# Designs tried in a protein design run: designed miniproteins, single chains, continued (4). Part 65

Each design is a single chain, and the fold is of that chain. pLDDT is the mean over its residues in the fold that is shown.

## One batch from the design tools (miniprotein)

Design m14385
Fold by ESMFold2-Fast:
Structure m14385 (fold): chain A 93 residues (1-93)
Amino acid sequence: DLQSRSQQLQEQLDELEEQLDEIIGEDTPHLGVVDVLEIGREGAIERALEIYKKLHPDLSEEQLERIRALLEEMVDISEQIIALADEAEARLK
């Protein structure tokens, strides 16, 4: 159950990463669960946007808005993955 839910969430992240790659290219680092765990939602999004703007200074305002929307969705999925991991750990105690 938890494993199946985790797999579905990871597949959703993979799809969002693919959409992000269409804008910024496959060699650009993606926002991940670790970023959300270390610096939280706003920090992870802000750091990713700063990196993307630095690597791709020619990004349009429309492209930056789309990137932000994708990053927000990726953070939402990452938070759900974290919550499932916490639930799994709690069940062992």
Scores: mean pLDDT 79

Design m14386
Fold by ESMFold2-Fast:
Structure m14386 (fold): chain A 71 residues (1-71)
Amino acid sequence: MEELFREIIRLASIEEAFLVLVASTLYSMGRYDEAIETLRKVRDMAEARGNTRLAELARQAIEEVEKKKKE
């Protein structure tokens, strides 16, 4: 999970990178719903910019947080 956040940050703009750091912090605090909500914003921003790879990594991060929430 931390590795996935790191890879997303490498491909992100400054604004997207900030949101990923916020999502990572929320995830570490067990605030999974807020982390998912923040990652959805990253996904949408990446899609709007045409950064398909970043959008895909954001979707993968959302799935990982959703799996963790169920456990």
Scores: mean pLDDT 82

Design m14387
Fold by ESMFold2-Fast:
Structure m14387 (fold): chain A 65 residues (1-65)
Amino acid sequence: SEILEEILRNIEEELLKSVSKEEAEKAVENLREGKNYEEALKIMIEAGIPKELAEEVIEVVKKYL
């Protein structure tokens, strides 16, 4: 989905401000594959994204998978 890829790109850009490229790519890939959401959530929180917002982002990603 083009919408999903746009969402994932925005997430990656935000994560890259605070975490390593490897961590950002791992979070985005887990979200894209619909797997290991707990690890993606952990990386987003480490990047400074509030837990509530990170959880909402994951639910949006699930909707467009």
Scores: mean pLDDT 84

Design m14388
Fold by ESMFold2-Fast:
Formats: structure tokens, C-alpha cells, sequence
Structure m14388 (fold): chain A 88 residues (1-88)
């Protein structure tokens, strides 16, 4: 399996979008707020969920092989957000 991890430093009101057009294998996406507060919107195969995360909180999304995924993180304050994508 492969693992990718990236940390985004965002100013209040900035957005970052990560897109996976087709997941190569069953995968797990973890979004963690390292500093600040963020709104996370995840769309997996056209199904959308939104969660608000405060500092130290995380959201975990299971992604089936072949799924299309879009993760949008909107900073509600000046924030630092980690996104990890791990193949299971």
C-alpha cells in the first residue's frame, strides 16, 4: 500500500481541495485540525458529508477501491490542517 500526508497552512476563509478521480485500492482518508478550526466537506461517489473540526479533532472517511473522492477544507480561523490518505 501507499500513504500520502500533507499539511496545509490556511488563512481564515481560505479553502483547499484534494481530488482523487479513482481510488486505486480500498483507502482511508484522515483529516486532522492541528491548529485552528475548519469545515471539511467530503464527497465520495457523489455522496456528500460535512463536518466542523476544532483543534485536535479528526474525521476519518473509508474509501472503496474505484471511488471518486473530493475533500474540501475551509479554514474558519487561521488554521493548520493535515490530510492523510492511506491505502488499506
Amino acid sequence: GSSRHEVFKLKKGEEKTVTIPEAPADSRITVRVLKGEAEVTVTINGQTSTVRLKEGEEAIFDVPAGASVTVTVKALTDSEVGISIATL
Scores: mean pLDDT 85

Design m14389
Fold by ESMFold2-Fast:
Structure m14389 (fold): chain A 95 residues (1-95)
Amino acid sequence: MKKELARKAILLAAKLSGYKKLPLSPAELSLRRWLAEWLGIDLSHVEAVPLSLLMGILFLEALGVSEEELKKRLIDLISKIYGVSKSKIREELEK
């Protein structure tokens, strides 16, 4: 399911960030709180994820892309943000 893919992507990104809380504005914290509630994940995980990935997820959901297209785009985004191979990201998202 697309929601589960978005959830796995955020959890993986939090792990790749070493779970370090980012310095967040009130607006960014509000957005992350809403995302945590929507995806059913702990706010601490969303606080560790860069805005570029979160906005990417929201943009792809707004476009109504397929689950397979969402997976491909998330793999590309995470690979670009963290410098991790696409194959390794795919393995983590398909667990």
Scores: mean pLDDT 83

Design m14390
Fold by ESMFold2-Fast:
Structure m14390 (fold): chain A 62 residues (1-62)
Amino acid sequence: MLTPEEAREIHENLLKLLESKDPEVQKKAKEIYERMKNADSYEEQLEVAREAKKTIEEIKKK
């Protein structure tokens, strides 16, 4: 289960990636941000948050 702390950390990391000078990183961050903003249910928000966490981790690894 996603905790409120994990959700906050994902949001903070996402904001940092949105300021990235790498256009690929910024594009992925914007896509995740828009999906989180448009999620209509708590279940959808959890799913998008899991995808965001995975994508952020992959970007940081590269």
Scores: mean pLDDT 72

Design m14391
Fold by ESMFold2-Fast:
Structure m14391 (fold): chain A 59 residues (1-59)
Amino acid sequence: GPLLEQLNELGRQARELYEKGDLESAIEKLEEALKLAEQINPVIAKVVEHELKKLKSLL
């Protein structure tokens, strides 16, 4: 569905930004992804939250 497609796109963008070293932009995309994931599935939301905490710890 549209929300899952948006979540996948945000995850792709965050991954590309992370690979480029743009940690702050990657975090912003993951924060948007977390908001969508919370509306879809708590398991997916937990995974996104974990990745977000990991990236924030690198700042």
Scores: mean pLDDT 83

Design m14392
Fold by ESMFold2-Fast:
Structure m14392 (fold): chain A 67 residues (1-67)
Amino acid sequence: RSSELLERAHEELDRAEEHIRRGDTEGALEHLRRAEEYVERLSELDPATAASLRRRIERLREEVERL
């Protein structure tokens, strides 16, 4: 379960990065929102990994704000 949530969070983060590279703010934010949902669930199982992923989400949100 934890590994599946982690895999899905990474998939959504990778998609968000692709949308950022294309300058697609709306697409990037949608994938970041989905990643946050998986990370919230992961925080109950693996809080250290969840904290690391939350920092990545915050960095990507800052990149979106610069688009």
Scores: mean pLDDT 84

Design m14393
Fold by ESMFold2-Fast:
Structure m14393 (fold): chain A 106 residues (1-106)
Amino acid sequence: MTEEELDELFDELVREMLRLIVKAAKYSPPELQDEIVALREELVEVYERYKAGEITPQEAVDRFEEILEKLEEVVEKSGLTPEQRAEIRADMERVRELLEKVREAA
């Protein structure tokens, strides 16, 4: 995989993770909003550090996996409807597929 192809995968991964975080925020109660905002800020920080060359692709993937795991914990606390949970799970699976592609390339 070229450096350009890897950067494109990271850009897609970050876009899909941000969409997932926005959807989780939309469906979550007010008391969980601070946790979701913190995860969004952590995601942006990791991405900026990767773009600046301060962390390796592998370190970025590991950090994004930790963010996804924390988001899953927040969603479990959120009291979502079965339909909302199904939407979030589908989005999480897409993010996991992108993380695996980046991991294989890193």
Scores: mean pLDDT 84

Design m14394
Fold by ESMFold2-Fast:
Structure m14394 (fold): chain A 60 residues (1-60)
Amino acid sequence: EREEKLKKVEELVKSLTETGQQMLKLMADRGEVKDVAALEAKMQKMIQGTREALLKRVEE
């Protein structure tokens, strides 16, 4: 049970990382952000926080 949930969490994290990279590129292309590096750092922290939150839910 827990092992399968952990695999799903890792798959979600991978999907979030790929989606985040695509969103960053689209936002940069639209000129919505001037500092892409700062936005990448924020995205990385959000992904890490999301992974930790999901792991806590799996722990239940």
Scores: mean pLDDT 76

Design m14396
Fold by ESMFold2-Fast:
Structure m14396 (fold): chain A 76 residues (1-76)
Amino acid sequence: SAAQGYIDELSKATVEAALELMEQGKSQSALEIIQLGKDKVAELRRMAQEGAPPAVLEERSRAYIEEIKRLKEEAL
């Protein structure tokens, strides 16, 4: 489904950001990114279950991915 695609993309972005931080010895920041990503994935999944339109899920996923990328950049 489209919703699962957005969730998978957010999960992938979270894992990639956390791995980069771990490689740079930023273990605490990596754990914080993992927790944030898990929380945001749970939110998207709940929104999809409550019938949120695909366009809303796409915009929210994109915003969360950009937030994760920004936090990764700030932690490096």
Scores: mean pLDDT 88

Design m14397
Fold by ESMFold2-Fast:
Structure m14397 (fold): chain A 100 residues (1-100)
Amino acid sequence: MREAVLLTSLGILAGAVDYLLRLLERGADVERVRREAVAVLEAAVDVLRELAKEHPELEPLLEELEEVLEETREAETAEELRELLRRARELLREAFKVLS
């Protein structure tokens, strides 16, 4: 089923968010992490949007993730990025609970 592929993609993207949080804790370049975070969150929004077509209960999580994506584009500090990535991690975790 296509849904199984989308769910696997969400798992990979959640892992990417955790990886970026670890990079920030190690003092990685904020601009690099922001660029990578934007790409990861854009992919997560696309996957969640496809899942929301069959699971309309995901729409509030999709709206919040889209807000996090836009805030991530504007983030200038490691602390801002850390908070936004933690929010994204929690939203992805809630999406998995809905789909389980």
Scores: mean pLDDT 86

Design m14398
Fold by ESMFold2-Fast:
Structure m14398 (fold): chain A 55 residues (1-55)
Amino acid sequence: MLKEMIKKAEEAVRNAPSLEEAKRELQKAVNDAPSMEDSIAIAQALAPIIRELAE
């Protein structure tokens, strides 16, 4: 389910030891998405978290 995929990806991003690893986890989640719409939804959900970690 999309919500579970987003939660799993968010957890992986937040638990990453560095910004580079967090970006890698986001890229993995986007690549693993079953559709373009799901990829966009995951990217949109995780983008603010990556921005938060970069600050």
Scores: mean pLDDT 79

Design m14399
Fold by ESMFold2-Fast:
Structure m14399 (fold): chain A 67 residues (1-67)
Amino acid sequence: MTEQEYVDQLRDYYRTVLGLDPEQVRKVIEQLREEAKKRGIPFIVLLLEKLGKHEEAQRLLEERRRR
């Protein structure tokens, strides 16, 4: 899956499950981008963490450290 597919999945989750409006979803995604930048990790890793895919996030971090 691409980074954009995870962004779309997370936007759908916030909109449908948490009932956030499009403006609130946009602000949350922007906050996540800023958090990834501050933590020095790829944005896709943070997206996986927020989607509950912690094992996939850990694998990507390990692969990035090896390369």
Scores: mean pLDDT 76

Design m14400
Fold by ESMFold2-Fast:
Formats: structure tokens, C-alpha cells, sequence
Structure m14400 (fold): chain A 68 residues (1-68)
């Protein structure tokens, strides 16, 4: 339903915020956990929303990896 998509979008924003916070803190373990949860959530979303979430999560994790 549209409500399920909206709920998933909210969870996606929360996961990206956690991943970005872990990146700022240099917490690779927390970042990997948030990234894994984002991938699991993406599998439950429409292909278009999944692609957007996967890109945002991948970009955030890549930014963290380049700092190490």
C-alpha cells in the first residue's frame, strides 16, 4: 500500500541518518550495521525506491571508507 511505502521511506531516512552519524563518528561497525539494514529494507521496497536507498547508503559508506 501507499502507507507501507511511506513507512518504508521514513525507515530509510532513519537508516541513512544513522549511517551518516556513524560516518561522522568514524564508527565503521555501526556504519556497516546501518548499511546492512538499509539493504534489507531496500529488498522490501519498489525497484525505484530501492535504487535510491541503495545509492544513498552506498555513497555514505564509500565516503566513510575513503577516510580510513
Amino acid sequence: SMEEQRENAKKAEELIARLEEAGRAGDMGAAIKAYQEAKELAAKMSPEMAAKLNKRAGDALSALARRV
Scores: mean pLDDT 81

Design m14401
Fold by ESMFold2-Fast:
Structure m14401 (fold): chain A 84 residues (1-84)
Amino acid sequence: ALSPEERERFLREATERLSKVLSPELVKRAEEIIREVIRENPNASARELAVEVVRRLQEDPRFSPEEVAIAGQVIGEVAAELEA
């Protein structure tokens, strides 16, 4: 399980990198989803958090399939770096 500091780092790094590839409105929504997933999954690994975030982005009609793919790549990279 990730420490509280690692969970905050996941949120911070994911949001920062997403801000370079998504609109500000979609970044805000992705940040909300990431915060919810972190709160609901206190014992999850970085990889498990990434999977759940991507699943929720896929369920949100505000994100196109292309935007979900781009966001999923970014979130997956952040998770991999935290587990290295």
Scores: mean pLDDT 88

Design m14402
Fold by ESMFold2-Fast:
Structure m14402 (fold): chain A 82 residues (1-82)
Amino acid sequence: SEAHELAREAVIAEASVTLLLLSAYLKEAPEEVIEKLEEIEREVRELLRRLFEALREGNLEEARRLVEEIRRLEEEAREIYK
């Protein structure tokens, strides 16, 4: 189902952001980089909560918009750290 695909995409994107932040902590990346990744991780977590609610309600239009936003934040995190 589309809901299943959207949930999967969001979970993968969130995992990517979390792994980048974990890597930044372990490598003692510059404080500025860590702060930016922490901000992105926090925003992704909030969007995931909203996505869960949208998917539970069957609001696929809202779910698509939230997944797109999560993917944009993942891309931003990769650019900040890589």
Scores: mean pLDDT 89

Design m14403
Fold by ESMFold2-Fast:
Structure m14403 (fold): chain A 61 residues (1-61)
Amino acid sequence: SAAEAAALLREAARALEAGDAERALTLYQKGHDLASTESGALGRTLQAGAREGEARAREML
């Protein structure tokens, strides 16, 4: 699940770099949801990354 969350965040970052803010937002939201099932420092790091990405994507919409 952590690996899946990390993969979604990587795809979201690629979408954001390509200027696809809508796709990036969706992928960051899915990544956050998966990361929320992880406990401890790794889960918090992934959740923080997803939230930061969501904010950046929203600024582009």
Scores: mean pLDDT 83

Design m14404
Fold by ESMFold2-Fast:
Structure m14404 (fold): chain A 75 residues (1-75)
Amino acid sequence: EEERLNALFKKRLEEFAKQHPEFKEYVDRVLKLIDEGKTPWEVVEEVFRDPSVPDELRGRIGDIFVETAAEVAAA
């Protein structure tokens, strides 16, 4: 379940970065945190605590996480 959540969250973040290359630097940092063994919950917390991340991007990462977690829970 955690493995599936991590895989889907990473995939959706990569897709978001392809559509919004202006945010790629921040998305790459988030992907690195997941690769370092942080859970998606810890990654979202780190992003929300980082003042350098734009509010709009924080909201989008939060939405991607919630949508991904809901999909994993529904399956």
Scores: mean pLDDT 77

Design m14405
Fold by ESMFold2-Fast:
Structure m14405 (fold): chain A 60 residues (1-60)
Amino acid sequence: SHNEPKTEEELKLHIEILKYILDEAKALAKEAGVKLSKEAQKNVKKAEDEIKELEKKLKK
């Protein structure tokens, strides 16, 4: 489906894309010297933790 990954490969690709977007957003914020909103920071941190856990599992 378009809303969720069906296979491990699709999940890995989705995670990589999401991670890239998060990294870009954080880099832009640092360059501008601005901080993400509290809600955005919470969402980013949660997504980062989930991505890291999933990537570790997939790396096997």
Scores: mean pLDDT 70

Design m14406
Fold by ESMFold2-Fast:
Structure m14406 (fold): chain A 70 residues (1-70)
Amino acid sequence: MEEARELREKALEALKKGDNKKAVELYTESAILARQAGNVDEAKEFLTQAYKVGTDEERLEMSERVDQAF
């Protein structure tokens, strides 16, 4: 659990630096780890954050990565 949350913190740092693509990537990674740990609700929250900060192109890449992980 701490690993997924640590990645979320790094995503927030990327957002503060204006690196939205990196933030989306880190949020997506956090969601995948949370889901693998059985925390489905937390994974959905992280994916929602990635969706809000991503462009349409980044959202597509995110969806593909999530699908490939499961």
Scores: mean pLDDT 75

Design m14407
Fold by ESMFold2-Fast:
Structure m14407 (fold): chain A 85 residues (1-85)
Amino acid sequence: SAYQEASQKWVKAKELFKEGLELAKEGKLEEAKKLLEKAKELLKEATETLVALYRAAGQEEVAEAVEKEGKEELKKIEEKLKEIE
């Protein structure tokens, strides 16, 4: 299902973010950047898909909550990417 695929992308994005943070701590900045950029892309796709699915189901309040959480998580990834520029 589209919901299951989007949820899996969300989980994968969070996993890649954690891996990217660990690589950055080890000084592996180029490897960290690649994982963080992939995490950002997957999280954007997952957030957009989940928001669209919840809105199509008439669950606007849930869609707004998911959009807010997705934007906050994306901001964290973007802030880390700026640190390792």
Scores: mean pLDDT 88

Design m14408
Fold by ESMFold2-Fast:
Structure m14408 (fold): chain A 90 residues (1-90)
Amino acid sequence: MKEAEELLKKGNIAYSQGKYDEAAELFTKAAELYKPVDPKKAANSYIAAGRAYELAGKLDEAIKYFQKALELDPDNEIAKKRLEEVEKKK
């Protein structure tokens, strides 16, 4: 999945530069590419998108993407914890 891996790489670069909206979009595109072939990688990419939206101050978007991650990987403790923490900030 070279395309999904390149999107994650670009997302991580955008995230490190404080470009959280751009990072979230890149992580979301990577998750969509992983979804049919590797739901766990898709879930992890949605968690990265949710974290980027949280840092952008977009709490409703962050909640949405953490929920998408849990739909694909219901036992993901990181997604569960992040969802609880963001919901408490609303």
Scores: mean pLDDT 86

Design m14410
Fold by ESMFold2-Fast:
Structure m14410 (fold): chain A 78 residues (1-78)
Amino acid sequence: MIKELEKRLEELKERAKEAIEKGDKEELWEVEIELTLLIMELQSLLLDKSLSEEEKKRVKELLEEANEIANELAKALE
């Protein structure tokens, strides 16, 4: 469900921000794992031929945002 994936991404974005601010390496690692799993689910959805063009566009937007967050986490971990 695209709406549920969008909500998960928003939760991970907030968790990433808090973990970076607090310097919580354990939480940063957990968020990175959860984000990787979400990216894999979004990529799997793009292979679903039943999705409308509008739904595919939404999934691509979520993937782009998820990859941006992943890059920020990687930079914070250095």
Scores: mean pLDDT 82

Design m14411
Fold by ESMFold2-Fast:
Structure m14411 (fold): chain A 58 residues (1-58)
Amino acid sequence: NDELDKGKGFLYQGKYEEAVEYFEKALSLDPNNEEARKLLAESLKKLGKDEEAKEVLS
């Protein structure tokens, strides 16, 4: 998934807002992508959005 790979790139660069955007796009294309969901939650936690991260994993 191209969106997942771009999200990972942004996450590794510390660009957490961009990472969230691309992981959300990845989940829009494949809602069952557990890796994208976990990485979205991690990126949200990096932004201090702990409650949103918890909701993503629920």
Scores: mean pLDDT 84

Design m14412
Fold by ESMFold2-Fast:
Structure m14412 (fold): chain A 69 residues (1-69)
Amino acid sequence: SLREARFAALFELVDYIREKGEELGLSQSEIDAIIQAAVARFAEAIAAGLSVEEAKALARKLIDELLAA
């Protein structure tokens, strides 16, 4: 279902952030902030009418940008 696809995408994004954040030595607070930003970007994309896959790609792009900063 669309609901299941959305939760699956969000869990994949959260796991990606935790894995990469831990590799970079980020604090739990910094990891949590990136998770909040990624979830917000995903929700905005879905609200704008984008597919789950497109929303996931936009959120991943933001995650990589924040991790590089």
Scores: mean pLDDT 87

Design m14413
Fold by ESMFold2-Fast:
Structure m14413 (fold): chain A 95 residues (1-95)
Amino acid sequence: DAQRQENIEKAKKLLEEAYELILKGREYKKKGDMEKAKELFEKALEKLEEAYRLGKDNPQLVGEVQAGLERLIDEAKDIPDLQKKIQERLEEVLQ
């Protein structure tokens, strides 16, 4: 199925982009720029949400999105509002 394969490829690209944003957010957090870190982590969450929408019928992609959300929860531990939002998205993925 060409459409399913295209969606898988897009989801994988979104996962790569999400991890890059997480790494950038971590770097800004180390510098004490919590506002920029929050912005980057929120963008990472958006990429993970889109990857889930494209790959939610693919167990491997769902597992990779789950791992990404769990990683993002740990990174956002110092940003309670965002951590709670990420936790809610993880609960949706686990259903």
Scores: mean pLDDT 87

Design m14414
Fold by ESMFold2-Fast:
Structure m14414 (fold): chain A 55 residues (1-55)
Amino acid sequence: AQADWDAMVAASERIAELVKAGDLEGLERLVKEGSPFEASMARAVLNRLASPVPA
């Protein structure tokens, strides 16, 4: 349904804003308290930020 995609887009935008603000606590809160989709996305972002980039 259209509403499902709108919710996913809104969640992605919220996570992107938290990343830009450097709000790691906000991302961790979404992992613990967000919807399954929000938690999965926030966890993936946190893993990417924690992973060292090989030279």
Scores: mean pLDDT 74

Design m14415
Fold by ESMFold2-Fast:
Structure m14415 (fold): chain A 56 residues (1-56)
Amino acid sequence: MKPKFFGGKIYSPRPLSEEEVAFIKEVQDLAKYLLEKEGLSPGEVGLRIQRLLAER
């Protein structure tokens, strides 16, 4: 069951498959890389992730 506060955790109305968990983790790792290594703003990171999700 999801906690009352988000706390940065993955939310799902059902148990996630292993593939779904792996994909979400990959997106989180990419977001961290873009923020920390590329120095992108949170808005730019969001746009990059949106493009990747649209291409999936």
Scores: mean pLDDT 66

Design m14416
Fold by ESMFold2-Fast:
Structure m14416 (fold): chain A 94 residues (1-94)
Amino acid sequence: SAAEELDRVLGGPGRKFAELAKKLTVEEIGDILSAIATKDYDRIKELAERYGNKELYEYALKVIDAIKTPEEREAVGRALTAIANEKYDEELAA
């Protein structure tokens, strides 16, 4: 799962972030993905205020701070994309 992938790469903060991201819409996941890819702390804050999720904001910052390599950044991108695709498939099946 995406949570297991992020736990493997970033530890507990990665897992918790993946669990919180599952509560987002596909559009919101895209916005967060873009902000994490660019390490845009101001954008993460704006999105948290816009979507009303302070806990997601706190863990998104921890994930950005934990990313040290391009490979770790790519793993975060893959995990969030997997969550978005899973939600999209569930909406189509309903």
Scores: mean pLDDT 75

Design m14417
Fold by ESMFold2-Fast:
Structure m14417 (fold): chain A 89 residues (1-89)
Amino acid sequence: AEEYYNKGIKYLYEGKYEEAIEYFDKAIAIDPKYLKAYLLKATAYIYLGKYEEALKELEKALALDPDNEGIKEEIERLKETLKSSKVLP
């Protein structure tokens, strides 16, 4: 799981967000409780402007760690972004 997660991080920092998601999915396939992979997969979706997909991944992360205030706050911010129909500069 960690090997694919580390490859996902590398692609994420290279701006290769779709490739990053592919490797985070491979990490999750090996370890479905790999919280960090769901979080960075959500981050990659945000960079792609795929906010609904990002929200879905954050909700999966919250299901694994229901008391995580950071994930709850991120979900609320993302929901507000979806409501506002935010135009990127």
Scores: mean pLDDT 79

Design m14418
Fold by ESMFold2-Fast:
Structure m14418 (fold): chain A 60 residues (1-60)
Amino acid sequence: SSAVRMLEGALTQAKILGAVSQEEIDEIEEAIEKARQGKLSNEEVAKVYDKILKKILEKL
């Protein structure tokens, strides 16, 4: 889905920037897997995305 691709892209950028710890990567990847299975609401997807973006912005 477009939402899953959006989350995966944001996580990839955060990893490249060193903006996330391994624990945070594991947590976000679990959330992406739940989104892939249709187990996350649009609100929950948005919150995960915002969390990743905040970490990216803190490194810029």
Scores: mean pLDDT 86

Design m14419
Fold by ESMFold2-Fast:
Structure m14419 (fold): chain A 86 residues (1-86)
Amino acid sequence: EAEELIEKGKELEKKGDYRGAAEAYEKAGELYEKRGSPEDREKAVAAYEKAARLYLKIGDKEKARELLRKSTEIGVEFLKEAVAKV
Protein backbone atom coordinates (compact mmCIF):
# COMPACT_ATOMS: atom_id res chain seq x y z
CA GLU A 1 0.00 0.00 0.00
CA ALA A 2 2.72 2.51 0.88
CA GLU A 3 4.63 1.58 -2.30
CA GLU A 4 1.42 2.08 -4.33
CA LEU A 5 1.10 5.59 -2.86
CA ILE A 6 4.69 6.40 -3.89
CA GLU A 7 3.93 5.32 -7.48
CA LYS A 8 0.67 7.30 -7.42
CA GLY A 9 2.59 10.36 -6.16
CA LYS A 10 5.10 10.04 -9.00
CA GLU A 11 2.31 9.82 -11.59
CA LEU A 12 0.47 12.83 -10.14
CA GLU A 13 3.71 14.85 -9.98
CA LYS A 14 4.40 14.09 -13.69
CA LYS A 15 0.89 15.35 -14.51
CA GLY A 16 1.46 18.56 -12.53
CA ASP A 17 -1.03 17.63 -9.80
CA TYR A 18 1.30 18.79 -7.02
CA ARG A 19 -1.38 18.80 -4.32
CA GLY A 20 -2.45 15.24 -5.11
CA ALA A 21 1.20 14.13 -5.27
CA ALA A 22 1.98 15.80 -1.91
CA GLU A 23 -1.00 14.05 -0.28
CA ALA A 24 0.02 10.67 -1.72
CA TYR A 25 3.63 11.04 -0.49
CA GLU A 26 2.43 12.23 2.94
CA LYS A 27 0.19 9.16 3.29
CA ALA A 28 3.02 6.87 2.13
CA GLY A 29 5.33 8.43 4.74
CA GLU A 30 2.75 7.78 7.48
CA LEU A 31 2.46 4.11 6.48
CA TYR A 32 6.24 3.63 6.35
CA GLU A 33 6.62 5.36 9.73
CA LYS A 34 4.07 2.97 11.30
CA ARG A 35 6.02 -0.07 10.03
CA GLY A 36 9.06 1.07 12.01
CA SER A 37 11.88 -0.93 10.39
CA PRO A 38 15.13 0.94 9.56
CA GLU A 39 14.41 0.59 5.83
CA ASP A 40 10.83 1.81 6.32
CA ARG A 41 12.06 4.78 8.37
CA GLU A 42 14.40 5.77 5.50
CA LYS A 43 11.44 5.53 3.10
CA ALA A 44 9.27 7.60 5.47
CA VAL A 45 11.94 10.35 5.53
CA ALA A 46 12.13 10.38 1.72
CA ALA A 47 8.33 10.44 1.36
CA TYR A 48 7.87 13.26 3.88
CA GLU A 49 10.64 15.30 2.18
CA LYS A 50 8.98 14.89 -1.24
CA ALA A 51 5.59 15.86 0.21
CA ALA A 52 7.06 18.91 1.99
CA ARG A 53 8.74 20.12 -1.23
CA LEU A 54 5.43 19.83 -3.10
CA TYR A 55 3.47 21.57 -0.34
CA LEU A 56 5.99 24.44 -0.55
CA LYS A 57 5.51 24.55 -4.33
CA ILE A 58 1.75 25.05 -3.87
CA GLY A 59 2.21 27.57 -1.02
CA ASP A 60 1.19 25.36 1.93
CA LYS A 61 4.04 26.40 4.21
CA GLU A 62 2.43 25.00 7.39
CA LYS A 63 2.13 21.47 5.98
CA ALA A 64 5.67 21.70 4.60
CA ARG A 65 7.04 22.72 8.02
CA GLU A 66 5.13 19.90 9.74
CA LEU A 67 6.45 17.23 7.35
CA LEU A 68 10.03 18.54 7.42
CA ARG A 69 9.88 18.38 11.23
CA LYS A 70 8.69 14.75 11.10
CA SER A 71 11.37 13.88 8.52
CA THR A 72 14.10 15.50 10.66
CA GLU A 73 12.95 13.71 13.84
CA ILE A 74 13.04 10.32 12.09
CA GLY A 75 16.40 11.09 10.45
CA VAL A 76 17.97 12.23 13.74
CA GLU A 77 16.77 8.98 15.35
CA PHE A 78 18.74 7.03 12.69
CA LEU A 79 21.89 9.03 13.48
CA LYS A 80 21.47 8.63 17.25
CA GLU A 81 21.08 4.84 16.85
CA ALA A 82 24.18 4.65 14.62
CA VAL A 83 26.33 6.79 16.97
CA ALA A 84 25.22 4.89 20.09
CA LYS A 85 26.74 1.68 18.64
CA VAL A 86 30.27 3.11 18.26
Scores: mean pLDDT 80

Design m14420
Fold by ESMFold2-Fast:
Structure m14420 (fold): chain A 76 residues (1-76)
Amino acid sequence: MYEERLKKNPNDAEAYNELGVELYKQGRFEEALKYYKKALELDPNYIKAMDNLAVVLAKMGRYEEMREVVEKFNSL
């Protein structure tokens, strides 16, 4: 369980990303968004978390924020 990993290591970017994925599967998009952003705070080059963030923003209809995420990471 990724929540147990975060209790042992609060700076585990992969665990935040995977927790976000589980929340996304449950339709909990606001919470998934929060954890994808946390993963990117810990690892700004985490391409998988960036892709997941763009997808959840699109699902929420937040297309301007999605575009900014995609443009920022396409510049890397």
Scores: mean pLDDT 78

Design m14421
Fold by ESMFold2-Fast:
Structure m14421 (fold): chain A 59 residues (1-59)
Amino acid sequence: GMEPGAPVFSRNGEPLPEEEQRRFLEIAAEKSRETAELNKDDPDMAELHRKVAEAAEKA
């Protein structure tokens, strides 16, 4: 399967340079947190998105 979240790869499948990766990870983490908040009606879904946001920030 694919990574749960926003992957930061170039069109050639190579990971983007560290500066670009950091930028996209920050945006992806914030978007995932917003999505978790919008899905408060489903605790499991909210928890999943929260874990995705944490993974994106740390990786």
Scores: mean pLDDT 64

